# Ledger of designs, part 102: designed miniproteins, single chains, continued (2)

Each design is a single chain, and the fold is of that chain. pLDDT is the mean over its residues in the fold that is shown.

## One batch from the design tools (miniprotein)

Design m7523
Fold by ESMFold2-Fast:
Structure m7523 (fold): chain A 97 residues (1-97)
Amino acid sequence: MPLYRTGPLLRRLLEEVGITAETLTRDEIAEALQDYIVNLSYDGHVDPEDPSILYVSDTLLGELLGVDTFDTRNKEAWEAFWQRLFDRGELTEVAAP
């Protein structure tokens, strides 16, 4: 699988869940994002009527996405998230030397 280099905001988010590597696979990044989202839910960032909806305006995730809310069950929201990481230069594919 290809390796990706993380930008400063994504790297900081990954460090919040104990990941300090500068290059990771997409699966490793996805796992770390799920861990971060679980932590946000414990910190009260979840909608009480729909626990899939996160209020992210004051979080690193909200800063990365430029959004106030994130629907974790919405596949289109996840696709937009990955696209935004690439578009912002927070995620870049690296080739082996």
Scores: mean pLDDT 78

Design m7524
Fold by ESMFold2-Fast:
Structure m7524 (fold): chain A 67 residues (1-67)
Amino acid sequence: SAATEAGIAAYTERAREGGAKLHGVAPEDVRVEARVSGDQVTVTITTAGGTRETQVSTTGLVAAAEM
């Protein structure tokens, strides 16, 4: 849904900004990928320091998009 897509976009943008600030790099140097599987979204964040994977619920992302 549009709300889920907006929530994913907002989450990935915040993850990119956070990674950039934490490592002192430009946001474009942080790779963020999101994959939807059922009620779960797997977010993969790649920086010069390595790769981290996190799972969030689609319901949580829809709620975040409306805030």
Scores: mean pLDDT 70

Design m7525
Fold by ESMFold2-Fast:
Structure m7525 (fold): chain A 63 residues (1-63)
Amino acid sequence: MDKLIEAMKNVDLVTVYLEMGRAIASELGKDTAIAVLRSLRDSHSGDPNVQAALDEAIKELES
C-alpha cells in the first residue's frame, strides 16, 4: 500500500521540522517558532507532503 510508504517517509520529515521548531522555541520563544514554521508552510504551498509535515510539527509545538 503506497500510503504506508508515504507515511513512513513523512514521519522523518515531521521529526526534522519539529526539531527545527523546538530549537527556535528554545532561543526565541514558542510563538516565534510557530510563526516561522507557518511561514515555511506558506512558502511550500505546492508541496502537500511538506505542508502536512509542517502542520504536524506546529500541532506538536502547540501541545
Scores: mean pLDDT 75

Design m7526
Fold by ESMFold2-Fast:
Structure m7526 (fold): chain A 70 residues (1-70)
Amino acid sequence: MSKEEILDKIMGILEENRDDPRLALSKIADYLRDQGVPEHLVSQVVQTVAEGLAAGKSLEEIRREMEKTL
């Protein structure tokens, strides 16, 4: 699966779970593991998303930060 397809899926999970960020992070981690992403990168992506959400960043800003990580 391409990096772009992975990012699109993560953004979809975040948008579907806007009212439950903890559930969104859990679903993102599970999705990445299912795709065979190494645990250290799964952890890094989840931390990037969690920090972005906590800082009040837009979904578009969070997507850009994840693109740098993946």
Scores: mean pLDDT 83

Design m7527
Fold by ESMFold2-Fast:
Structure m7527 (fold): chain A 100 residues (1-100)
Amino acid sequence: SSMEEQLQRTLAAAEAGLATLEALIAAGRVPRVSDLEGVFGLIKILADSGDPAAQAAALALARRLLEVIERALPSYSPEDAARARELAEQLRRLIAELEA
């Protein structure tokens, strides 16, 4: 269905975006907080979809994004670190909700 196709495109975009962020960390580079927020937005679409497979994927992606944020955090300015911490708190809440 068009909805299944839309969710598959969102999943592919989330995975590609997250892989790029993980590659930046592996290269010793710092992802932009706005790019972390962008990937989080895609994860939220999957989580809010009501589709069990999309929600399971959202949980796995949320855990990986949280790891990226925790690794990047010491490298941010105080302003960007505050934004990244707020995002990490939102991710921890989302993970807890998806595990329930």
Scores: mean pLDDT 91

Design m7528
Fold by ESMFold2-Fast:
Order: C-alpha cells, then structure tokens, then sequence
Structure m7528 (fold): chain A 81 residues (1-81)
C-alpha cells in the first residue's frame, strides 16, 4: 500500500509539472496574440489587455493545477484504504 501511495504522489508531481509547462506555453501564446491584436491601441489600453490576459491565464493555470492536485489526493486516499 505504501508503494502505491508513493507512485501516485510521483505521478501527481509529473502531471502538475506538465500542466505548468503546457499552461505557460499557452499563456505565452495568448499574450503574443493579444499584443498583435492590440497593436493599434494606445500603450495604456494594450498594457491593460495584456495584463488581463496574463491574469486570466494565471487563474486558469492555478485552477488546472489545483484540479490535478485534488485528483492525486483522491487517488491517494483510495489507495490508502
């Protein structure tokens, strides 16, 4: 049983790392697309849009990371019983 819990923890860590890497790549892509789309706006409007995209992307990444962590905890509890 201890080996199962350890394996689930290791798999969970790998999934979190992948979610962070994938989320960072997506966020960088979204920011670049926003910069191109906002090229005709004032510097203040462009920065506000970029800041919003970064904030939304970070919130989505935090949620996705939390969901993966929650699934790992649930699997650990199931394996410990």
Amino acid sequence: MAEEVARIVEEGRARVEKVIADGQAQLNSDVAATEKAAAGLSPEERQALIDQVRADGQANLDKATGEVEGEAVRRMLDAAE
Scores: mean pLDDT 78

Design m7529
Fold by ESMFold2-Fast:
Structure m7529 (fold): chain A 93 residues (1-93)
Amino acid sequence: SEKAKKNMEKMKELVDQGVRIARLTRVTTDKAKQTVRFDFDLYDPQGQLVGQTSLYFRVQDGNLVPLNGKEIADIVDRGLEFVSTPVQHTVLP
């Protein structure tokens, strides 16, 4: 979607500016759309909160497939680390 593309462009800009940690804050499953959204807080190398983003996945055959898999791989290759702790999971009808 256009929203997923804009979020990815913003994330690339922040990684280019030195963001290295994306901390998971929320998971939302949308049953009608067959999608899962992961919300992240973004931190610089000094541990300061500098932004927020969301990644979108489609449910296909019981698996999560990223909508922007190549772009996610590119930012991980640049040193972005995704970290998770127990978070609220919301399920929408």
Scores: mean pLDDT 82

Design m7530
Fold by ESMFold2-Fast:
Structure m7530 (fold): chain A 96 residues (1-96)
Amino acid sequence: EKERLVEETLAALERVAAALEARGDSEGARLARLVKERVEEIAEEASVEDLRELLALARETLALVEDPSTSESERAAALAALGIAVIAAEVDAKYL
């Protein structure tokens, strides 16, 4: 169900933000919440394929953030990938 996929994606992104805040990464947490807000804006029009990719990336990012051995660089790269994926989903939703 698309609605459940949206809810799972938003929940995963909120967990990423909370995990980043727990690490003291306030900027990373803001970026994760910005991605979440953009997913909320496109949820109605977004494809199931794009939502699945966003969910997979959010879960991968959460695993990296919850691992205390990951570097700031690795977390920044994962957040950048989430940002790129949500932009791609927005383009698909609005123009394709």
Scores: mean pLDDT 83

Design m7531
Fold by ESMFold2-Fast:
Structure m7531 (fold): chain A 58 residues (1-58)
Amino acid sequence: SLAALLQKRADIAEKLAAEFESKAEQLEKNGGSQRMVDLARQSAAGLKELADSLRAKI
């Protein structure tokens, strides 16, 4: 069903968002570039918005 497909894609987007947040934290703690931290957090935020949008359609 379309609902099952949307749920699966939302779950994947949420998982990727968590991975980007984890990478941002690791970069920040290890003295990585602020640009890379910001990009990782921006990617996580976008993926969270995507997951929420997909779930809202179910």
Scores: mean pLDDT 86

Design m7532
Fold by ESMFold2-Fast:
Structure m7532 (fold): chain A 88 residues (1-88)
Amino acid sequence: MEAYRKALEAARPHAEEAERALEAGDFDAALEHLRKVAEVLAEHGLDEVAEAVRHEIEALEAERAGDEEAAREHREKAKEAVERARAA
């Protein structure tokens, strides 16, 4: 559980900034902060959680581009990654 706690501590500032950016409508800043969250989670060995965050980033980018099918596909993959992490 030490790696999990360290990953959450390191990712928290980036996750909080992503949330604030989304609420402010700053989509580019939100995506940048979410990418940092995924990097930090992967660095600490939470590969499945990092994969889920990366798929959420792809889904948000697809929605912005108007590609609803790609957005849905990436959200489904993010959900699968979360379920794998929960099963571990």
Scores: mean pLDDT 80

Design m7533
Fold by ESMFold2-Fast:
Structure m7533 (fold): chain A 83 residues (1-83)
Amino acid sequence: MEGIRADAEKHLPEIEKTAQEIIERAQKLLDDVKAGKASPEVGEGAELAIRYAQEALNEEDPFDREVLTVAAIIILTVAEKEV
């Protein structure tokens, strides 16, 4: 089964996995904006979500990491709704 101590990334806390998923979803939105399928405002929201998620991955304080991750998901959700 995949995920049974397969690599170092599978060792990451759930918050770090969530931040990575936010980055992947936001990158998809940026691709949609570049393809003309979404507005530039959606691109700005997606880019901001990526920045907050990246800050969460670099943050060692558990509370600040959670706050940054929550901010990233809210920003991403709003951007996805604007499409």
Scores: mean pLDDT 73

Design m7534
Fold by ESMFold2-Fast:
Structure m7534 (fold): chain A 55 residues (1-55)
Amino acid sequence: SDALVASFERLLRSLAAAGASPAQLRVVGDWALSQAPEEDRARLRAVLDAVLAEV
């Protein structure tokens, strides 16, 4: 869902701003992907990859 994807991006960016390492962001991202509906997983993976590319 768009709300889930937006919330996930906001969470990852907030963690990065607070000083989370790329490894910590991957752990959070992997957990969120495991809990997400299959149809949202590709979008969440793209958000994780985009945030990791910026940190």
Scores: mean pLDDT 84

Design m7535
Fold by ESMFold2-Fast:
Structure m7535 (fold): chain A 92 residues (1-92)
Amino acid sequence: SAEHQEVRAEMDTRAVELQIQLAYLLSQGRAANDTTTVQEAIQLRQDFQLQVLELYKLMEEGADPETIRNKMDAVVADVMSRLNALDDRIKK
């Protein structure tokens, strides 16, 4: 449906935006020689990729657009919270 296409486009956009932010965090951690933060950033990126794949699976299984949006919002909020904590640690 048109609504499912809209939600898919929203997911794709949010996933790309967050992947760019995670790549930047990883680069900053490496530049700071913060091995622990780099390892945690790699894990966060992997967790995010798995969560996005789960959302695509829900969409393919016919989950309603609102359910997918709500789950994507929760994923983004979690990842952004964890990303901001790691970014704050690097800036010390």
Scores: mean pLDDT 86

Design m7536
Fold by ESMFold2-Fast:
Structure m7536 (fold): chain A 85 residues (1-85)
Amino acid sequence: SAAEEEERKKIIEEKIAELEALLKELAAAYETAPPLPPVVVAALEAMAKGEAVGADISEEELSEGEKVAAIVEHAKILLEKLKKL
């Protein structure tokens, strides 16, 4: 019913806010990290659009800071998609 849908929406909105806060904390912790390589940015943008990614992003090709930055950027793109719903 409508009441159950409103409750579910409220829980989702609360969880989105928690994730946004966590992503801001992670971004602040890695503010001094180098910017993401252009190929990684292009791949994340393609994934956000639902497009097939032509390049494999290997864990072995990224530093620990770059891995965290890529995760944060990808999560931000997913959160913006969720906000549009």
Scores: mean pLDDT 63

Design m7537
Fold by ESMFold2-Fast:
Structure m7537 (fold): chain A 72 residues (1-72)
Amino acid sequence: SAKEELLKEGDKLEEEGRKAGAQKNYELASQLYRKAAEKYRAGGDFDKSELAEQKAELFAQAGAEQKALEAA
């Protein structure tokens, strides 16, 4: 069904976000987790959506901290 496809897309985006985070590309990881959250919400999995949003915020904070350190 369309809902199953949306949840599957969310899982793929979450996996891509995890890989980006492991590579320390925190801004990309944040964006990918945010997209995963949107797919989970559209698919009706609100718990996974909320967790993905929380992960996106954590990576956004990590990216901001990394950028601040680069500013010397």
Scores: mean pLDDT 88

Design m7538
Fold by ESMFold2-Fast:
Structure m7538 (fold): chain A 87 residues (1-87)
Amino acid sequence: MVPSENEILLAGIGNAQNGGGLNGVLSAATAQGLTERFGEAVDRARRIRDELGVSDLEVAQIVTESIENGLSAEETLERLEERGRRS
């Protein structure tokens, strides 16, 4: 099965601290024809991570909750932005 946008987003953000995780995920999304929609989400997630200092653990928790609740990648990014604004 093709992974959900949230599952790909989690993998990218979680690996970003190791350098280049988001780029690796974007490459995988490109291969599956998901680039346009997912690319914007990945870029926003990268910005949130870099500028707001959201930890990989917090990202994993928010994305896991989003997957469990059937939320979109965009809704997941809104939750990440809210968490980043709080710390």
Scores: mean pLDDT 55

Design m7539
Fold by ESMFold2-Fast:
Structure m7539 (fold): chain A 101 residues (1-101)
Amino acid sequence: LPPLPPAAEAVRRAGDALAEHVKRMLENGESKEFVARTVRTALNALADMYRAQGREEHARIVREAGDKAAEAVLNAKSPEETAQAVRRIFDEAARRLEELE
């Protein structure tokens, strides 16, 4: 299927948006636990969408990225470090998705 946009590009954009969102949440004093749960919830929803489309490998890659991003939030020392880690994790996930497309 010719995607519009391709899954890799969609995940990269989602990662950038999520990185900005988690940075703001942490700067606003939200708990790391709440931010990590927010990340995991969003990525589980995205993974479930790919699974519903029969795209099991896409769903797996997205879930793994969500788990890594949630862990990065819990271990982060600053909002900036958290945003950078989230972006790196999603860039890697997007690269893996490009191999499938």
Scores: mean pLDDT 82

Design m7540
Fold by ESMFold2-Fast:
Structure m7540 (fold): chain A 70 residues (1-70)
Amino acid sequence: MPVINLDHPIQRLAHEAGLSQEQRQEVVKLALEAKIRAYQEALDRGLSPEEALEVGERAALEAARAFIAS
């Protein structure tokens, strides 16, 4: 099975917030889009892949929290 970077933090936030199946799909989509965008921007600025992954990870968590707090 492919390794999807969804990890326990985002899954835990969605579960704790009691999100519907549709809301879970939306938060996962938003988190992944935020991660990819931040990662690509960091790489474009000349950051290392390791730093870019950390920036992307933070952006994904921020997007997930913002959605859940809505």
Scores: mean pLDDT 74

Design m7541
Fold by ESMFold2-Fast:
Structure m7541 (fold): chain A 75 residues (1-75)
Amino acid sequence: GVTVTLTEDNVEEAVRTAGRALGLSEEVIQAAVDALKESGKYPVSVTFTPQSTPEGVRAAVKKSAETGKVVSSTG
């Protein structure tokens, strides 16, 4: 998997770069962007894998924002 540290200034670029490397769907990428906008807390660190799901990504963003830790987006 690819761990990405997301900030207000780089969220879309960083997520799309990781998505390209892992072959992630647009639904997973959009879920990450939406969850980050909802959270409003930065930095957030999420590990993306080929098994990442939209729901897993949303949960991982929220957990990372709450704990300050790196969180996997697969569950």
Scores: mean pLDDT 75

Design m7542
Fold by ESMFold2-Fast:
Structure m7542 (fold): chain A 81 residues (1-81)
Amino acid sequence: ALPSEEEQIQAAIERVEKEYNVTFLGYTVRRLRDENGNEYLLLSIVAEDAEGNRYWLEVRVSVDANGNLVLEVGPMVLVEL
């Protein structure tokens, strides 16, 4: 079965929390299409580290031909203390 939109969003959040050792605070999501007409999600995530620093980053989430999640994590940008 293909991952649901909620499963795709949750996987992106968990990837960010684990990779950068931050706590998720919130997100927005956009559904977009690439040049070939394939759908992907673009998540804008806000997260906080153990020191209270806040970061913004984007994650592109797509599903490959085998039903596997493909996550492309952008750079973390410091936005607030």
Scores: mean pLDDT 82

Design m7543
Fold by ESMFold2-Fast:
Structure m7543 (fold): chain A 84 residues (1-84)
Amino acid sequence: MKVPQPVSDETLEKVAALMVGEVLALGPDASVEEMAEALTPYFRLPVPHERVEEIALEMFAKQYPERVEDFREAIRLAKELAKK
């Protein structure tokens, strides 16, 4: 992505924070599938998904570094679910 869309970093951070918050609200025993379902609506939003994904992963890694792989897989699955 070489041309930034007219979406503020503050807006992207808010969307990323909502994504992280949704996953955390599911609890520590949440499956990757449950995380993906919670994240799916965010990948249907008209925002730069790649940038939001980067910010969300960074936020999640700071809070729960041991579960970053689960969160990354959930994002991948959520993107596939959003296409349906």
Scores: mean pLDDT 78

Design m7544
Fold by ESMFold2-Fast:
Structure m7544 (fold): chain A 73 residues (1-73)
Amino acid sequence: YKEYVRKASEYLGLPEEEIIEEIERNPDKPGVAAGVAVDKSVRRKGGELDKEEIEKMVKGANYIQEAALLKQK
């Protein structure tokens, strides 16, 4: 769990605390938690994403979904 949160934080540029809060707010909806975290990351960057940043968002979203699924079990 903690390792996936750390990796998501690295890819999205969000504090681990914010990622944990979104997972805890949406415990039965991993995709919603990931989507909200990605939206926060994009907004913090002013909506300006290059191709490499988009790839990082996808990886971050995947790590959040894995973390949420581990917590759900």
Scores: mean pLDDT 73

Design m7545
Fold by ESMFold2-Fast:
Order: sequence, then C-alpha cells, then structure tokens
Structure m7545 (fold): chain A 120 residues (1-120)
Amino acid sequence: SLPTVKESAAIVKSLEGKTDEEVKEIGKDLSRLAGLQTVYLIWYNLKDPEIVELLKKAREILPTLSDEELEKYAGGSVVLGAYYGKADITKEQLEKLLLIGDPRWDPLASVAAKLFLEKL
C-alpha cells in the first residue's frame, strides 16, 4: 500500500542529520520512497500550476535523454515528493535527497524535480 502524507513526511525527515554515505545506503531500499513520489505527484500535487508546468517541460526533455544522462537526475523525484508533500525540509536537506533515487523508477518526476531545484 502507498504511504500516507504523514508517513511520507516522517520518512523524509528521517534523513535529517544523516551523512551522504548513509543517504546513499537508504537509496538502495528506494521502492518505499518511489511510492512517496507517486502519492505526492498524482494524488496531492498534479493540479498545482507549478508542478503541471514542470511536468510539461520534463515530458519534452525526457525523450532526448539516454539512460546514462538520466542518472544525472537521480533523487530528483524524491526531492519533488518531499517539497510538494509539505514536508518541512531545508534546501540543504533537499540537496542531500539528490544523492538517493534511481530516476528509472519515475523518470518524468525525476526530470521535473531537477528542473525545480535549478530555480531554488
């Protein structure tokens, strides 16, 4: 089952105080975190004009990327899910979330989140 918004926020906040190595290790069990991205984007945030515009741009970019190039967007979908899920997260914590995630689990959200971070 998909995690609730409250459970999702708790998972994201659990990354606070962790080293980059610890964050990468959490990235190996990211099937749970991929569920957060789906919940936040599809059920809670798809009607937000900002996220809709980012997803539109991501749809144009995604077909131009190789699998290797897509790795540069790793963790982006986790960042997007955390931000739009109303998790109280700092920019520093958001930047650490880029160290986790396989963009192949949600390539569209990964590209959209990377585009979002470039504007912060």
Scores: mean pLDDT 57

Design m7546
Fold by ESMFold2-Fast:
Structure m7546 (fold): chain A 67 residues (1-67)
Amino acid sequence: MEELKKKGENALRYAQARGDIAYNKAKKEDPSKAEQAGIDAFNAAVEELLKGEDGPAVEYRLKELEA
C-alpha cells in the first residue's frame, strides 16, 4: 500500500499548505485569530480530500497518525 501512503502524505501536505496560507494571511491582520484561521482552512481541505478521489489514502494516513 505504498501508493496509498504517498497519496495520503501528499494530500496532508496540501492541507497543511492551505492552513499555513490562511494562518499567514490572518496573522497579518490579527495574530490572535491566525491559529483558528489555519485550523479552519486545514480542516476544510481535509474534508474536501476525504470526499475526493484520494479519500481512501487520506483516511489511511489519518489512521496511521492515531497509532
Scores: mean pLDDT 76

Design m7547
Fold by ESMFold2-Fast:
Structure m7547 (fold): chain A 61 residues (1-61)
Amino acid sequence: MPSIEELLIELMREHGFSESVISLLEGAELTDEQALLVAELLSKATRDPRILERVREHLER
């Protein structure tokens, strides 16, 4: 099962974020609350609410 970090990295790549920005998440030990905050910011930046929805669904399992 992919980690929350791996899911966020995948979503960032799908939306065309630079590898230098993505590398900031590599090795980050994100709490569930921090992951949700990152997902909310990404959803607002990309104008895609599905990012936050996918992260919430992952954390509920």
Scores: mean pLDDT 76

Design m7548
Fold by ESMFold2-Fast:
Structure m7548 (fold): chain A 99 residues (1-99)
Amino acid sequence: LEEFIKELEEYIKNAEKVKEEIKAGKPVLTVEEAATASDAGRGYAIVVMNIKSELFEKEGIKLTEVELDEAQREEAIADLDAMIEKLKELIKKAKEKLK
């Protein structure tokens, strides 16, 4: 459980860092197929790839940079905020199991 909590805390830190990069207008890393997908699912895919991009690199999955428009940035930030809150909830539940 302690290792799990630490991993979730690192995910939160990475998500917050990516959120700040998106706010600064920086391009985001995503899987090449997601970069050409419809915008309806794009925000989630971009968020997931940015948090664990190193894992995809190890598996030989090609990543590409995507420049987001204003609406896409807002969607990605909202997705990151929702994920951070979900991770915080999981940490709370995990800590309760340690008691």
Scores: mean pLDDT 69

Design m7549
Fold by ESMFold2-Fast:
Structure m7549 (fold): chain A 89 residues (1-89)
Amino acid sequence: SEAEFEKFLKENEEKLKKADEKFLEIAKAFKENEEVKKELESEVEELLETLAKAAEAYDAKDYETAIKYLEEAIKKVEEIYEKLKKLLS
């Protein structure tokens, strides 16, 4: 339900904030560094597709699927961020 989606957002507010901060760092590095862009292009495209699927599910009022894709997106941000840190070290 929509109420379950809102509850998910509230209970994961700090996790979502940290994911947003990491996503911003990924986006900046992807824009400014050609090696990062080449190495992470496929993973970034997959992340953006996952976020689009979450948005489409929410618009369709399929809140369970929206939560599932949002959880996948958070995981993908973390995985890409760890790869980014290794590339920059």
Scores: mean pLDDT 86

Design m7550
Fold by ESMFold2-Fast:
Structure m7550 (fold): chain A 78 residues (1-78)
Amino acid sequence: MESKIQKKLEELQALTDEISTLDPALAQKYRDWIKAAQSVLDMGVLARDGKFLEDTLDRLDDLLAKGKAYLEKLKAQA
């Protein structure tokens, strides 16, 4: 589970880097969320909580889907 979250965090980071070239303010909000999630995982306190890991994975999937759609929209407007 944690390895899947880490992989998706890396995917979201890459997507955020692309968004930052078109919308730096939104990219900063994504980076803030990534840092907050990574900080909680690094503490180890909630990393063993299955529900936290499931909720984090669901949120990552949602952010990745929305971020990809938004990036395509931004590219179409450029």
Scores: mean pLDDT 75

Design m7551
Fold by ESMFold2-Fast:
Structure m7551 (fold): chain A 65 residues (1-65)
Amino acid sequence: GPLAKFKMLEDIKAKTPEELSLKKGDIIEVLELLNNQKVLVKNVKTGEEGILDAGELLEKSEFIT
């Protein structure tokens, strides 16, 4: 199962092809910690998976569970 769930408080725009773009209100699941700076996540509604910067995720989302 997922490691954690977050709700987006702000939009994130993908900067590279492997990164995921998200909109305010999207719920994401953290699937894997890739390193200290990068996480693999899934958008719960769309099923799309991609990489996010861990710091940007924490800045722009709220922890749900």
Scores: mean pLDDT 83

Design m7552
Fold by ESMFold2-Fast:
Structure m7552 (fold): chain A 101 residues (1-101)
Amino acid sequence: SLAEGLKEAIRAAERGDLEAALNALPKSSEGLPPEAGFISHYLLNRDYEKAEDFLKNALKLYPNNPYPYVVAAYHLLVQRDVERAIEYLRKALALLGEEVE
């Protein structure tokens, strides 16, 4: 499940295993809102201000959708911004009504 993948990604990232963290996250863009694509585009270009704007917009339009946070966390892990990636993964998990132990 997505929640189980997010829990595994958080645990792997916390122990410094970024490859395992990335492998635990979904690899498909199918069914993601268009805002997730924009977040991905801006984070790939390291335009954090624009990425944050689209993330906020996605959360207003789809307040219960964890995928904007998941997409942002994926790119942050690739860029080794581990602390912010873990924060976003925890927010995504909270939207699913779950927590990591």
Scores: mean pLDDT 77

Design m7553
Fold by ESMFold2-Fast:
Structure m7553 (fold): chain A 96 residues (1-96)
Amino acid sequence: MSLTDAIAALPEDRRREALDLDVDIAMARIEIGVVDVELKNGKISEEEALRRKIELYERIVGLLERLGEVAPAARAAVDREIAAIRAEIEELRARL
């Protein structure tokens, strides 16, 4: 089951909460893209970019943990995404 299908199947109150979480996750991913653009354009240091990305990925992990609670049918997909993001955080921390 896709995350979209799992959210669509939720009761109205839970669906609203899941959609809000999905939007917040999307916004955090956009902010990571902005950090990459600022780094590429020389507007921030590599160290600053790494710190901002770590903070944004940690925020995404928290939002995904809540999304897995709200949409249990998507939990396996959410847990895989959390594991991938945690691995990325550790790689970024090793580069600081």
Scores: mean pLDDT 86

Design m7554
Fold by ESMFold2-Fast:
Structure m7554 (fold): chain A 115 residues (1-115)
Amino acid sequence: MKIVLRILLRDSSLLGQALAALEAVKAEDPDLYLSVFDELSEKVEEQIKKIEKELREKYSSSKEPIFVGYVVENDEIVAVVAKVGDETHVLLSKSEEAVEAAKKGVDRLVEAFEA
């Protein structure tokens, strides 16, 4: 199981803060968490791009960053969790264990970003 973490920003001035938060969480468990600099398969990258587009459209009225965790098993996305403001949304749940792992990763990412 691997967890791909992403932050979808509305304000580009926060890019440095977002990258620092992503690398901080990766450093806590580098075998579990993948950063933006880790290579993903084309199949997983295309699935992430599609989901990211859907998230940007769904939360288009929000000015809050979107924190996203994607759980990958055997080159497939098995869970997607997004946090916007104080609300946590489960967008895909093929495994309860994967959903809980994604929630934990996203919560840690929010804490690192706000530190």
Scores: mean pLDDT 84

Design m7555
Fold by ESMFold2-Fast:
Structure m7555 (fold): chain A 60 residues (1-60)
Amino acid sequence: SDYEKLKETLKKEFGLSDEAVENILLSLDYFGWDPKEVLEPIKKVIENGRATRAELAAAA
């Protein structure tokens, strides 16, 4: 299923915990979003968040 593909991508590419992935999937289901259409926006948000954290860590 598209949810399984999204789950695997989040775990493998971003190293998210099972709990974090479950929370994301529950949110998508709650809002009725298509997992195919949200994968790319979610990836961008996670990547931007990681980049910002890395910059803050380097500045500290």
Scores: mean pLDDT 70

Design m7556
Fold by ESMFold2-Fast:
Structure m7556 (fold): chain A 107 residues (1-107)
Amino acid sequence: MVQFDRRTLTTPDGTQLTTEAYGDAEQKTAFARATIKRGDTTVTATAFARGDEVDSRTEKKGTLTAQAFADGRFSLAVAQAWDENSRTAIGAYANASGRTPLVEKPG
């Protein structure tokens, strides 16, 4: 099973936020990318995981934050982008396995 989600938002000041999340449960892969563009500034965070891998990246420039998370075990990808000046946030989510990593273990 493959899942893909892509979100784009442009704020009144011309800041462009883009988030992409991709998961493939049969290949045990997850890919997330968050990108923010404001004038000549670009902030990009990319995470890619395959099999039992987990990857995460956070990139900040001034008020702009891009964050990406990928977990190959669940084919789970999460991308988030936000701008503190415009108080805008956007996210993309893909979970191709239909399962989430559990924060707590049973017992």
Scores: mean pLDDT 80

Design m7557
Fold by ESMFold2-Fast:
Structure m7557 (fold): chain A 61 residues (1-61)
Amino acid sequence: MKIPSPEEFRAALETVMAELSPEAARRLIAWEREVIAKEWPPEHAAQMDAEMDAALARLDA
């Protein structure tokens, strides 16, 4: 997928958090954040950053 919808991205984050260990999920999300920041339009990147911040906060609890 080139640019997923917020719903698709949220579903992908849920899958990552469910299938991977918390450490692996955090690492994957961190790498994805770097890719999004460099490749995606700023408006989409900002929205996805919010979703990733929420996911990382849950994993860090």
Scores: mean pLDDT 73

